# Designs tried in a protein design run: designed miniproteins, single chains, continued (4). Part 94

Each design is a single chain, and the fold is of that chain. pLDDT is the mean over its residues in the fold that is shown.

## One batch from the design tools (miniprotein)

Design m15260
Fold by ESMFold2-Fast:
Structure m15260 (fold): chain A 74 residues (1-74)
Amino acid sequence: SREAALAEAQRLLTLLAGRAEAEATPEAVKQINAVIQEAARRLGALLREGGSVAALRRVIDETAARMEELLAAS
């Protein structure tokens, strides 16, 4: 459901932010925060426009992949 996808997105972003604080360099944390902000903007736009669950899931998956890339690089 849409609500389930949003709950998953929020949990993922919270988990990744916590991991960034523990593991990443200051520069990587800055980049990770930019990714979180972009994901929040994309999700907000989709919610306002009544976007599909598939579109929400795509943003979640893309955000998770980018965050893992940044954490691996730090």
Scores: mean pLDDT 76

Design m15261
Fold by ESMFold2-Fast:
Structure m15261 (fold): chain A 67 residues (1-67)
Amino acid sequence: ALKTVESAAEFIMRYLARAPGPRSLAEIVAAAQAEGFSTSTVRAALRVLEAAGVVERDAAGRYRLAR
């Protein structure tokens, strides 16, 4: 559901804002699973955030908030 993806997007944004540096997909998934989100929901939320320019992916495939 879109609302579930929105909740995951909000979680990812908070997680990355508190992170000391860029985070891999595996790290984001592990953190989100602790909060009850599925891997597919996390991947969908990351695609939405990257398309919106809110999150950037580096050459190593790690994610950070766009400044």
Scores: mean pLDDT 81

Design m15262
Fold by ESMFold2-Fast:
Parts: C-alpha cells; structure tokens; sequence
Structure m15262 (fold): chain A 78 residues (1-78)
C-alpha cells in the first residue's frame, strides 16, 4: 500500500490544501483498486454514496475533499 500517498494526504490536509487532498485521495483510490482487483464501478458507487452521505451530514471541507477525490479516482479507473 502507498504509505507515501498517505503521508502526502496528511501533509496536504495539514496545509489546508483541499485541491491537493482531492488529487492524493484520487491516487489512493486508483492504487487501492489496482492492488485489490475490486470492480472500479462498484468502488465508484460506494464512493458516490459516501460523498452524498457526507454532504447530507454537513461534513467538513476536508472530509468532502477526501470523498470527492476517492470518487474521481474510482471513476477514472472504471
């Protein structure tokens, strides 16, 4: 698993760089799909449901950026 990607995500989050958070979250999602062999379409559907739930619950901008990035990465892999 990309420990370097998790470090980059933490650094972007600490800096408040939501664009970088989205980009790193998307890369994590793509790597996760590649490493696990999971269906990218199923991962994208779960990520979309997670994002909708986060928006409905008033999640933080950071949590929304992570969820948006994960969905983008999964859709790119599909």
Amino acid sequence: MGLELLKRLQEAAAAGDLEAVREVAAEIARRYIEETGLDPKEVAEEARRGLERARAEGASPLDLAIAEGALEGAEEAA
Scores: mean pLDDT 83

Design m15263
Fold by ESMFold2-Fast:
Structure m15263 (fold): chain A 107 residues (1-107)
Amino acid sequence: MRKLALEVAEKFGLEVGEFLGEESAVSPDAGSAVLRLRTKEGKRVEIHLSVVGPLDVVERFLAGELTIEEAAAQPGVRGAGAIVSVGGPLDDPEGTETRVLGRRGAA
């Protein structure tokens, strides 16, 4: 989970300073995880990971063994993705930025 969150953060140009917390939920055909972290710049970041597919792929994705693209390419996967929210008391008056990274399942 942390490895996948770090990979997502790097794709968004975020430098991870510390992990604040993590939560996960797994069902027979879907999984989700929420990781909360602070960047080296002091910004709060929340990364929502999701995958819809077979349980083994769900568990491997949340463990960080599969990238979003690799998970989406697995048989029976309907989709895999991440939503990144950057917020907290920032110098930016808009405050919170949301970015989405997702892949549709194969065929």
Scores: mean pLDDT 70

Design m15264
Fold by ESMFold2-Fast:
Structure m15264 (fold): chain A 78 residues (1-78)
Amino acid sequence: SLEQQIINELAKLPEVHQRMFLESTLRRAREVLDPASLAEAERIAKETLEALKTQSDKEQQKRISEAIVEIERLIRKS
């Protein structure tokens, strides 16, 4: 529920701002996560950015938002 609310709110942002949030989230992940969790965070970001090449603007916004929340979840578990 809270995660879905965050995804919905992030999805309202322009793509440039969503990409900035994703990069900021990855930067924090690099500072706090162990190597295995960091590899997972980087995989999520890489797969998301690759998927954006073939998806509509709305699908791109949702995918970036979901990636941010997944990486935030990894950070919270650390």
Scores: mean pLDDT 78

Design m15265
Fold by ESMFold2-Fast:
Formats: C-alpha cells, structure tokens, sequence
Structure m15265 (fold): chain A 100 residues (1-100)
C-alpha cells in the first residue's frame, strides 16, 4: 500500500538522522500523518481538513530534514536524504489524491 511505502521511506530517512531529537521529531510527525490518514478514511475529518493537515505536516518534515542537512557533510548521505524527502513528498501527494 502507499501507507506501507511511506512508513518504509520514513524509517530509512529516520535511520540516516544521527541526532536523536530530530529523529524523535520525525517519528512524531510520521505518527500524526498516519493518524490523519486513518481519520480521513473513517470519515472523521473533511477532505479540506485532511489536505491542510498533510500540507502542514509536510512543511514540518521539510524543516526537520533541513536542520539535519545543515550538519551533514557527507555528499552521498545528503543526496540520499534529499532523494528520500522527494519520494516522501510524492507519496503524500498520491495519498491526498487517492482520498479525494
């Protein structure tokens, strides 16, 4: 499923972040996205509320990743983190589209 792909990509991204505080922030954001998807699938929130929530959480994920990249000096690790971030963003857009 798209959710299984998202969880796998998030797990890989988190594994590349050595700062335990930033890794914990990403785990919390992942949990919030999963809960938003569940609430939308159960009809507990509107499509507009879901879209707004995903957009906000996506911006927070970007913020955490950018803070990590400010300290990352390995070019290969930087490239992998950016590739994962790009794919996560694409999957979140696909999940949003599927729930419309």
Amino acid sequence: SLLDELEALMAELISLIEDPALAAELRALQGRIVELIRQAEEGKISVDEFNEGVEELSRRILGVVMRHLAAETDPARRERVLALLSRIGQLLREIVARLK
Scores: mean pLDDT 84

Design m15266
Fold by ESMFold2-Fast:
Structure m15266 (fold): chain A 65 residues (1-65)
Amino acid sequence: MEAQRRVAFFAETAGLMAGVEVEVEIRDGAVHVRFKEQSPAAEEAARKAEQAGRIEGVEVEVTFE
């Protein structure tokens, strides 16, 4: 739970810093990250979120709109 919340906060922060709107939800033990656009900035933020998930041992699922 603590690790999932940490990864979720990181994903939200990465999206905000990239100027990309993002929605983050913790569901079924995984962190679901939805980016409102598919751009180089969003793709970089997504890679950072996935990397944070790997470091914390948390599953991260990324989607783009």
Scores: mean pLDDT 82

Design m15267
Fold by ESMFold2-Fast:
Structure m15267 (fold): chain A 85 residues (1-85)
Amino acid sequence: MRERIRELGEKAEEALAAGDEEEAARLMAELTRLLAELAKEAAAARGEDPEAVLAEGEVVIPANLRAAGHDRLAEAVEAALREVR
């Protein structure tokens, strides 16, 4: 899992550096699905509400991406988080 997350993150960064926003958005969506799965597992292990963790991520992560000028990535992350929820 960690290795796949790292690989997806590296590929997304490479796509952004190459100016391929569509590929970066696709990779970010896939990365978001994997991170949401891990966040749910981690929350459950701590006795926390997994849905509350995902709900916070749906607001904070896209807002940060938009603040950085990555509106396309923000939309992809929002769609992926809605899909996992």
Scores: mean pLDDT 76

Design m15268
Fold by ESMFold2-Fast:
Structure m15268 (fold): chain A 52 residues (1-52)
Amino acid sequence: AHLRQLRLVRAAAELAWGASLADAAFDAGFFDQSHLTRAFRAHFGVPPSRFR
């Protein structure tokens, strides 16, 4: 039930450790960085850049 949230948390951790948006998106199972960015804004209310 929480797979999407787990993917977003994983992406957030990778971004905090200096991964690129594209790498974080693919590693977390998103289609591309744009899908990650939209999902991140929808779930956390902030863009991925907030975690860097």
Scores: mean pLDDT 73

Design m15269
Fold by ESMFold2-Fast:
Structure m15269 (fold): chain A 91 residues (1-91)
Amino acid sequence: SAAEKAVEEAKQQAEKELLDWLFTEGRALAQKVGIREALRLAAQRFADRSKELRAQADAVAPQSATEAAALQAQADVYAYFSELLEAVLRA
């Protein structure tokens, strides 16, 4: 369906943005503050972005279920990576 396609495209876009950030700005940050601190800051940034996207999804849900689902899918990608980085930092 169009909604399923929008959700999948939103997930792929969020993953690309996140990975591009890690390999560019994230790498530069690691050079300045070290890898461990850079990962901690990245986890916080991704958690904050996830929260922001969920709030946006809630705001648009009454007008567009498809747009809300796409924003929620992006939020889930950022939340997942934040949790993954936090798990790596605890190991």
Scores: mean pLDDT 88

Design m15270
Fold by ESMFold2-Fast:
Structure m15270 (fold): chain A 78 residues (1-78)
Amino acid sequence: SPAEEEEVREASRKAAETTLSFYSDRVSEEQKEAAIELAVRKGLEEYRHLVEELGASREDAIRRAMLVAGITAREYVL
């Protein structure tokens, strides 16, 4: 549902923001915003794949989406 997708976007954004907080002294605000937007997109893609293709539980899919979002944000700024 749209509400569930919004929860996944919010969880992914929070994971990305938490990851990037460890790099605040070396990452510009513009790079941070771009990294977060990419991370949210990748997290949502992973959630959809796990739920729709693999039949994963929503709880497990959200946890995996958050992990993917954090990794994506870190890779963007490194």
Scores: mean pLDDT 87

Design m15271
Fold by ESMFold2-Fast:
Structure m15271 (fold): chain A 79 residues (1-79)
Amino acid sequence: MEELAEEALRHVDEAKRHLQKAIEAIKSGNYKEAKQHLDEALEHYRRAKELAEKAGSPEVRDRIAEVEKLFQELAEVLN
């Protein structure tokens, strides 16, 4: 259980890191780089959700909600 939660949290951290880089790329007008980081963030987010379902950890669910909020903030910037 702990190993799955730790792996899920690592994927959450990777998703956040790539989202931050995507935001920086958008601010620089580099939309190709932003898309690459968004694709990486989405992949890590999906993996984190899969592991979170197996782990059953509220902490992991809360951290995934933080990533979802960052995706929403990024979507608002792209509009």
Scores: mean pLDDT 81

Design m15272
Fold by ESMFold2-Fast:
Structure m15272 (fold): chain A 94 residues (1-94)
Amino acid sequence: SLIEGALEFLKLLLEGERDRALAAGDEATAAAYDRAIEIVDEVLKEAQENPEMSFEEVAEKLKERFREELPDQPELVDRVERALDWLVREHKAS
């Protein structure tokens, strides 16, 4: 699935940022990225169970969950929202 591929790609980006935070000794930021990865996995599972869900709907669910569950990480949330907006635009352009 194109949606599944985009979410797996997002997950790889988040894993890279987590590893960067760990290398810098920023355990709090690393833990926030681990939580973000868990949220992506949960939404990916929901999208797999509901194949009628559009990429835009999946992206909106992810944005809502990140805002609710990571309120102390606004820079992380903003970065993920920009990445999701880019992925949705690329999907529409393809």
Scores: mean pLDDT 82

Design m15273
Fold by ESMFold2-Fast:
Structure m15273 (fold): chain A 75 residues (1-75)
Amino acid sequence: SELIKKLEEAYEKNDVEEMEEVAEKAFELLREKYGESPALEATEKAALDTIRNGSEEQKKKLVEDLKKLLELLEK
């Protein structure tokens, strides 16, 4: 769970660029496993927007959702 650790550290530091990188890697892994879809593209765009412009509560929820996603993908 190197990506999960990186995501948690980026969130604690308010490192937007690192959070975006981890989100992009998570969605890349989703595309590799399940293929590309309009829903997946829309979800990635929404996640990146939340990282850049979201409230602290929205960012925290996104980080928890991404951690759960990464745990499922790294099995």
Scores: mean pLDDT 83

Design m15274
Fold by ESMFold2-Fast:
Structure m15274 (fold): chain A 77 residues (1-77)
Amino acid sequence: MSKEEMYELGYKMAKSALNAGVPKDKALVASAYVALRLGGEEGMRAAIKGAADALGLSEKEAQKIVDKLLPKYLQQM
């Protein structure tokens, strides 16, 4: 899966979640988690950019949210 495909995945997942009324931080973390499983850390970074654009967040704000919440999200598996 290319970086462009992972960006599109993150964008579409975050936009879909936002349209469903999911909070931005939860939408972002869920998108990052799926991307991590499909494309590793590089795929996750690309998807975070896509999700940030869909949610109206800066890439830096989005990365900070993921860095804080993703470890806790992973512990729930």
Scores: mean pLDDT 81

Design m15275
Fold by ESMFold2-Fast:
Structure m15275 (fold): chain A 62 residues (1-62)
Amino acid sequence: MEELKKAIEELKKAQEELDTAAAEFVRGSRDPARYDEAHARLQEAADRYIETKKKLEELLQK
């Protein structure tokens, strides 16, 4: 159960990071340097979200 709780918390953090990165990406789109950094952060956040989601799925499916 502890592993499951931790996986859920990680998923929630990843979702929040994704939302934050998306907002930053929208704001940074007008500045080239910020756009590149915001885009990279968005990609990283999306990747973490997918990874944490898969981990949760694996814990739920036997």
Scores: mean pLDDT 78

Design m15276
Fold by ESMFold2-Fast:
Structure m15276 (fold): chain A 90 residues (1-90)
Amino acid sequence: STIIFSNSRHNRMHRNNVGTMNSFRTRMVSNGNPNRWVNYVGRMTTFGRNRNVNGMRRTMSVMTHVSPSSVRTSVGYHVNSYMSIMNRIS
């Protein structure tokens, strides 16, 4: 329910806090650049540490129009590679 989403958004909404999965998925397919996401490195790295395959997949759905250049190179590289693998394999 709505109230539960407001209170427990910390984990789940990190994957889908910015937008809807369907809208994002269609747009990313259109531009062909899965490395662009609104929720940047800090949050994405957390999902990587948890090794949650489905979680990372859903996080990809939240990505929209944020260049990897906007994130840290070292951490961004880790997130970028991990997210790209998730998008391909999962």
Scores: mean pLDDT 37

Design m15277
Fold by ESMFold2-Fast:
Structure m15277 (fold): chain A 69 residues (1-69)
Amino acid sequence: SLKEELRELILEEAGITVEIMLLYMQRKLAEKAGDEEAAAEYREKIEQLLRESDEISRRIQALLEQLRE
């Protein structure tokens, strides 16, 4: 059902948010240690997850529109 699909997408979004926060912390630690290579890798992973988060957010909004209209 649309409600079940929405629930699953919200849970997936929550998981991605937690992963981004953890990567942000790891990036800060790498920057503090002067590990520019590790910091760059974490930055790239964060950017990839932000793109995935944006896609899921768009899908959630589309389902909410269908449920409302």
Scores: mean pLDDT 86

Design m15278
Fold by ESMFold2-Fast:
Structure m15278 (fold): chain A 80 residues (1-80)
Amino acid sequence: SMSSLTSQLQQAYKNNDIEKALSISKQLIDVASKTLPQDDYNRLASLYSRFQQAFQNKDFDKAKQTIQELIGLANSSLSS
C-alpha cells in the first residue's frame, strides 16, 4: 500500500539510505499511478523526477530534501 511504502521511505530517509529511498520512491510512484487522482499523481511524479535528477548529479542534500517533500505529499494524499 502507499501507506506502507511511505513508512518505508521515512525509514530509509532516517537511515540515510538514498539508494533504498530511490527504489521505494519508484514503487510509491507505480502504486500512486493506479490509486491517486491524476493531479496528485503528477505532483508525486514531479518530485520523484527531481529526486532522480539530484541522485544522478550526486546532490545528496537536494536528494534528501526531495525525499522529505515526497513523504509529506504522500501523507497528504493519503489523508485527503
Scores: mean pLDDT 82

Design m15279
Fold by ESMFold2-Fast:
Structure m15279 (fold): chain A 90 residues (1-90)
Amino acid sequence: SEEVRELIEEARRLEEEARELAREARRAGEESVEKAREVLDRLARVGGRAGELAERARELSKEANREAILAESTAGMGMMLASSMILAGE
């Protein structure tokens, strides 16, 4: 679905942003504790956004699993009904 695709793209961007900030934090730490703190604050904000994205992914996964279970149950009932009709037809 489009929603899943957009979620994956957003997650990919957040991962890349987090990796860049982690590298910047390491470099800043070598220069100044103050600069490192500033970069770590930005990384914490990215972490917050990642948490929101993970929650959205969980809700989407729950809905997909719910639909899959319903589809499987419906298919199972259809197969049972078909089997019963074959037995009754003989």
Scores: mean pLDDT 62

Design m15280
Fold by ESMFold2-Fast:
Structure m15280 (fold): chain A 64 residues (1-64)
Amino acid sequence: PLLAVLKARQLLKTAALCKDDAEILAKLVDNEDVKELLLALASPRKCLGGSKAPLQQLAEEIKS
């Protein structure tokens, strides 16, 4: 839904997610519109040494 997409945009402004993290987050949200947005706006770089981003918490914020 539109609200989830808007929340994802807001979080990406500050989170600066790498592509691998964006893909994981998109799967956690399980919303195709959010997935397209996350993949489009995330850095094209792979995560180096893993992510410290709270992906589960971010997914819950987007879903709520």
Scores: mean pLDDT 66

Design m15281
Fold by ESMFold2-Fast:
Structure m15281 (fold): chain A 71 residues (1-71)
Amino acid sequence: SSMLEGAVEFAKILAESGAISEEVAEAARKAADAARQGDWETAQRHIEKIREAGQTVLAEEIEAAARAYLE
Protein backbone atom coordinates (compact mmCIF):
# COMPACT_ATOMS: atom_id res chain seq x y z
CA SER A 1 0.00 0.00 0.00
CA SER A 2 1.25 3.49 -0.88
CA MET A 3 0.01 4.75 2.51
CA LEU A 4 2.06 2.12 4.35
CA GLU A 5 5.11 2.83 2.13
CA GLY A 6 4.69 6.58 2.76
CA ALA A 7 4.57 6.12 6.54
CA VAL A 8 7.77 4.00 6.48
CA GLU A 9 9.57 6.54 4.23
CA PHE A 10 8.47 9.39 6.54
CA ALA A 11 9.89 7.51 9.56
CA LYS A 12 13.18 6.96 7.66
CA ILE A 13 13.45 10.70 6.88
CA LEU A 14 12.73 11.57 10.54
CA ALA A 15 15.50 9.18 11.68
CA GLU A 16 17.98 10.61 9.12
CA SER A 17 17.25 14.13 10.45
CA GLY A 18 17.68 12.95 14.08
CA ALA A 19 14.04 13.59 15.07
CA ILE A 20 13.53 9.90 15.96
CA SER A 21 15.88 6.98 16.53
CA GLU A 22 16.92 4.54 13.79
CA GLU A 23 15.36 1.82 16.02
CA VAL A 24 11.91 3.47 15.67
CA ALA A 25 12.32 3.76 11.87
CA GLU A 26 13.31 0.06 11.73
CA ALA A 27 10.23 -0.85 13.84
CA ALA A 28 8.06 1.03 11.30
CA ARG A 29 9.63 -0.95 8.42
CA LYS A 30 9.16 -4.29 10.26
CA ALA A 31 5.52 -3.45 11.10
CA ALA A 32 4.87 -2.68 7.40
CA ASP A 33 6.57 -5.91 6.26
CA ALA A 34 4.51 -7.96 8.76
CA ALA A 35 1.27 -6.27 7.61
CA ARG A 36 2.07 -7.03 3.95
CA GLN A 37 2.49 -10.71 4.95
CA GLY A 38 -0.84 -10.71 6.88
CA ASP A 39 0.98 -11.16 10.21
CA TRP A 40 -1.05 -8.76 12.36
CA GLU A 41 0.45 -10.08 15.64
CA THR A 42 4.01 -9.23 14.53
CA ALA A 43 2.85 -5.90 13.06
CA GLN A 44 1.22 -4.98 16.42
CA ARG A 45 4.44 -5.80 18.34
CA HIS A 46 6.45 -3.39 16.18
CA ILE A 47 3.72 -0.70 16.32
CA GLU A 48 3.82 -1.03 20.12
CA LYS A 49 7.60 -0.37 20.09
CA ILE A 50 6.97 2.87 18.15
CA ARG A 51 4.27 3.88 20.66
CA GLU A 52 6.52 3.06 23.66
CA ALA A 53 9.23 5.28 22.13
CA GLY A 54 6.76 8.22 22.40
CA GLN A 55 5.92 8.35 18.66
CA THR A 56 2.17 7.92 19.18
CA VAL A 57 1.07 9.75 15.99
CA LEU A 58 3.45 7.67 13.83
CA ALA A 59 2.23 4.47 15.56
CA GLU A 60 -1.43 5.42 14.89
CA GLU A 61 -0.72 6.19 11.20
CA ILE A 62 1.11 2.89 10.65
CA GLU A 63 -1.64 0.94 12.50
CA ALA A 64 -4.35 2.59 10.35
CA ALA A 65 -2.41 1.93 7.11
CA ALA A 66 -1.74 -1.70 8.15
CA ARG A 67 -5.43 -2.30 8.95
CA ALA A 68 -6.44 -0.81 5.58
CA TYR A 69 -3.89 -3.03 3.80
CA LEU A 70 -5.24 -6.23 5.43
CA GLU A 71 -8.83 -5.46 4.27
Scores: mean pLDDT 83

Design m15282
Fold by ESMFold2-Fast:
Structure m15282 (fold): chain A 100 residues (1-100)
Amino acid sequence: SRQEVIELARKAYEAHPETVRALAEALEPQVELEREHISLDGKLPEEVRKKIAEEFAKLLLEYGIVDEEEAKEIKERILNGTPLDEAFLLALARYAKKLE
């Protein structure tokens, strides 16, 4: 459920607050691009979506939140229309499960 995803994401932040905060700051340009280019029906231009998806997945991998396979999955989710805030929460929730 959404509540379970949020709770797991919170556990990731509690475990590694500096890493999560630094990653969130690094992702801000991608969030700004989404906000600037998203239409009222939630659509992004394909070129913008591809750039956002590639950079978002790359940053998650560089910060150690996801492995290469998970980065590919997150990239595909964003390409298929998952909003960046949901993609971020899902990545953190998955990371939290590895800490158990």
Scores: mean pLDDT 84

Design m15283
Fold by ESMFold2-Fast:
Structure m15283 (fold): chain A 75 residues (1-75)
Amino acid sequence: MVTWSDEEARRFGLIMADVVLELTGDEAVAEALRAAAELPDAVQSEVEIHAILERHLTGAQRREVYERALAEMKA
């Protein structure tokens, strides 16, 4: 896979937040994901995004979020 820049990683996190809001309607989870994506440390951002997704979404929902966000990044 292509290694993303910090800017691309941040954009991916923000897109995942939008997908989660559309999929679940949970505005609080979407806001938490946006806050995590905006963290200045990319490693901390990835860890917190992963933790939020694991805590609030099923494995099937996480796969759907990942697939949709990845498709949006490629468009």
Scores: mean pLDDT 79

Design m15284
Fold by ESMFold2-Fast:
Structure m15284 (fold): chain A 84 residues (1-84)
Amino acid sequence: ASISSADFQALDLAELAAQLSQAVDLEQAHAYELLGLLKMGVADQSEVTAAQLTHHVNAIGDALELPQAKREAAVAFLKQVLFG
């Protein structure tokens, strides 16, 4: 599963961050930062794959000191929104 980079970059960060915050029990500011860093991390790709999404969310989530369970939940949520 993949989404085009153009479609991914066009996503409303504030709306997606609010949805992610609610779904994962994550502070909205952290959800916004995670998504902003994710957009930057994949900006040079033509497509964003599920594997790239998983890799970047885990790397950024680790840097933001998010527990493994919240990183896994964020990956699952974003896969569902972007690919499911």
Scores: mean pLDDT 83

Design m15285
Fold by ESMFold2-Fast:
Structure m15285 (fold): chain A 100 residues (1-100)
Amino acid sequence: SLAEYLKTEEAQERLMRPNEELSELLKELGEEKETYTLGEIETAVGAYLTKQNLVRDDVDPTLVDVSNTLLGKLLGVDSLDIRDAIGIRLALMKHSTPVE
């Protein structure tokens, strides 16, 4: 049910407060807000991968090496399957608190 909810537009628009680790990643991108929608956080993660030159549109990698990045440290992984949108979303939710 949670995975199905995370596929909805309502979940994408859910307002979240990042924890300290996620806020550190967002600050590297110049983000200064106290709260973000889940969709905005996912967009920021994509921007981070692009800025670090980890994702190349001309290469279409299935796994990205994040072992020496803030993102890898945040998610506790050395490699990230960028096709696993739900898994990434679940990990980001663990590093943020829903705003009620």
Scores: mean pLDDT 71

Design m15286
Fold by ESMFold2-Fast:
Parts: sequence; structure tokens; C-alpha cells
Structure m15286 (fold): chain A 95 residues (1-95)
Amino acid sequence: SLEDLVNQMIDALDDYAKLFERQGLTDLAQLFREGKKKLEEMLKNKASKQELIDFLKELRDRIMDLLRKQRPTNHGLIGFIYNLLDGFITALEQA
């Protein structure tokens, strides 16, 4: 279900936030925690699939902007996180 997909995304964002915090990527961890909290709020408020997609696109853009500024040469991290968030968006679009 849509709710199950979004809960999986919330869990993934929480797990990656903890990983990034342990790696000293504090600003990145904070964006992932904020994304998690916003998705939880959106589920509680019964946000539409389109609102969830639009939010994830905005979150992806904010994270990509952060990575371009702080880790511009870490192509592996940039590509991994882009593909993670793009995967969430694609899963919602196909739901």
C-alpha cells in the first residue's frame, strides 16, 4: 500500500540519518531526520501521493545542493543518495 511504502521510506531515512551521523556527516544526517519527520507529519495529515512526490523531489534537491557545497568530489555518495531518493519517487509514482 501507499502507507506501507512511505513507512519503508521513513525507516530508510532514519537508518541513513544514524549512519551519516556516525560518519560525521552531521548536516546530511539532519536533512534526513527532517525528511523523516515531514513524511511522518504528511502521513498523519493524509497527504496525497502527489504531495508526497513533490516533497521528496524538494528534499532530493536540498540534499543535492548540500552535497555539491560540502562534498563536490564525492561522486559515489552523491550518486548513491540521488538514486536512493529517485527510487523512493519512482516507487510512489508506480503505486
Scores: mean pLDDT 90

Design m15287
Fold by ESMFold2-Fast:
Structure m15287 (fold): chain A 93 residues (1-93)
Amino acid sequence: NKEKAIEYAKKALEHLKKAAELDPKSEHIKAGAKNAENAIEALEKEEYGLAKHNLEGAIENAKKALEEDDLSEEARKYVEEAIEYLKKALEYL
């Protein structure tokens, strides 16, 4: 379901953007947000292989932000919620 995958990818991107505003020095959050943007564009073009690659990349970067970056508690919650939305987007591919 392309429409559901796009909906969840957009929710993930909104959460990653909020996390980036809270902790603007996190390069992993920025990379994850870019992957989510690329995934949305790929989904809109029905390039499902590229969409999957970028959704997986966004999850990897979000996990690295939680593991390696000095994030505030509020930013950490947004990143954790983004990971769940990215996983939901993958389920609808």
Scores: mean pLDDT 92

Design m15288
Fold by ESMFold2-Fast:
Structure m15288 (fold): chain A 91 residues (1-91)
Amino acid sequence: MELVEKFKEKAEKKDVKGAIEELKLLIGELSRAEVEVSKVDEEVAKELREIRDKLLEILKEIMKSGKVTEEQVKEVVELVEEAERLLEELK
């Protein structure tokens, strides 16, 4: 997903405000995907909701600390890759 690469780039440049905005866009896209998936597979939709909630907690922590850690970047990337894998399995 292009948004995760933009988030990663902003985080690496220590552009915390930019990283927050990219992560918000990513969470928004995942929320839209979850709504559509819930019409077809509620179990996959539930897993997407859990991934979204984890991303929201990371977003809250970044906003509270004013910092993006390398560990948070890795966690966001892993969560997005998991969401993409779940969406691919529905095909």
Scores: mean pLDDT 82

Design m15289
Fold by ESMFold2-Fast:
Structure m15289 (fold): chain A 56 residues (1-56)
Amino acid sequence: SAEKREQIQKVVLDVGDELVARIQELKAQGKLTPESVEQLQDEANQELAARIDEIE
């Protein structure tokens, strides 16, 4: 449905924005490492999958 498509698009954009914000915060704190980026990407992927699965 159009509503389901709109909800999926919003989730993708929201998760993407949150990931970018977290990366920028770590960079500002001098804590940005390849390991921290991988952890944030894994968390974003898990959140994306879970939120999409909840959409009806």
Scores: mean pLDDT 83

Design m15290
Fold by ESMFold2-Fast:
Structure m15290 (fold): chain A 115 residues (1-115)
Amino acid sequence: SAAIDALTAEALDLLDQAISLAQQLADMLKGKNEKAVAVMQQLIDLAQKGKAALEAKDYTKARQIANLMLELVQKHLGEILGFFQDDPEVRKLALELERLISQVVEILRQIHQLE
């Protein structure tokens, strides 16, 4: 389906943006908060697996991975924002990462409705 192909391309682009942003955050947080760095590395790993699932057209696996990414971000975002309350750049990037992951979940929900 042309509609599914277009949404898949959008999800892949958003996952690439999320990987880049999570890597930037991991680099900024290295030596300051190892728990937050570990969360960023887990998000990068999940995003890479999500991309592989989308490229294989395994939309069920992609949805499972995107939901795990959203759960991971939601569980740890408050702790990260609290630790870096005086760092507006870290806060901005962390909120942008949550937004990107939420958009991936929404796009995959739209793909499911078209299946």
Scores: mean pLDDT 89

Design m15291
Fold by ESMFold2-Fast:
Structure m15291 (fold): chain A 73 residues (1-73)
Amino acid sequence: DKKEQQLKEYGKQGGQNMLLLGQAYQQGDKQKAQEHGDKLIDSYKKIQQIDPKNGSKGVKAAEESKKELLASM
């Protein structure tokens, strides 16, 4: 199913950007943390277009994670 493949791909993109966001936070790189936080949110917005309930929860969680990490830097 094409939708299942798209969800898997966007999930991988989200996971990669979550890892890179964490690495940027550990390095104190606020610019990279901002970039990977935005890409993480974007991946969940794409999931939301296919799966509105799970995607919207992911967007909110990603936005909160970005806000909290950047505020801690």
Scores: mean pLDDT 86

Design m15292
Fold by ESMFold2-Fast:
Structure m15292 (fold): chain A 97 residues (1-97)
Amino acid sequence: EREELLEKVRSILGPEEAEKIEKALDTLQEVMPFVAHMAYLELKEAIEKAEKGEMTPEEIRQLFIDIVETALALARLFGWPEEKIKTLEKVLEELRS
């Protein structure tokens, strides 16, 4: 399922953006698995909408940035270890580039 979804992401956003999204999902899975699962479901729905012409590649990219920003805000709010916060900050920086 994940590989099929990532192949569709590559088709819509291109290989560079797909690699950033995959890295973000992997990082979220390690640091915040419940948020990773939510991010996966949101991405799956966004790809389905894009296939119908209801969502642009830019909107999908922004959706994923918003998810990681929310995860980072929650990690800071709940006083997560600095190492995990820095890992999320690096992923967010890469997504915004």
Scores: mean pLDDT 83

Design m15293
Fold by ESMFold2-Fast:
Structure m15293 (fold): chain A 85 residues (1-85)
Amino acid sequence: SLQEIKEEYQQKLREIRDEVNARVDEFDAALQKAREDGAEPATIRQQAREFAKSLSEDYQNKIDELKKEYEKRVEEMRAQLERLS
């Protein structure tokens, strides 16, 4: 059903959010260790910028692919329902 397709899409979005949060937590731990090891503040800022860019690019692509898959599945379901009418 269309409702099931929507619920699957929402579940996959939650999974992406959990993945983002896990990667942020892992990076924050690495960043804290770098500070403790005496990394220069400019280096820390550079690493944070590079991480933010990489994270944004990776997850924007995943979200865009998921949205495209969702839209295709909705269109296919609507087409099937029209054939039954």
Scores: mean pLDDT 84

Design m15294
Fold by ESMFold2-Fast:
Structure m15294 (fold): chain A 85 residues (1-85)
Amino acid sequence: MDFLRETIRKVAKTMSDEATRTFVDALIRLPPDVPDSVLAELAEELRKLGVDLSVAEVRRLVELIARHGPEEVRRLVEEVLEEVS
């Protein structure tokens, strides 16, 4: 939970609220067994937006999102967005 919350907070500080929600929704749609090549592309795009995550950290994020489920993750996003406002 802490890594997921901390990573969403990091994203929320660099992007708009709507961009943060869109990003997390995109991750929710990814299968947990997505190839490392796709995660590497996501990590590069995040780095361009000011969020420095390794491929391993992006995979951990996808796995945690799958573990907690879309409803819990979306609730967590709204909580974090309120915290960083």
Scores: mean pLDDT 80

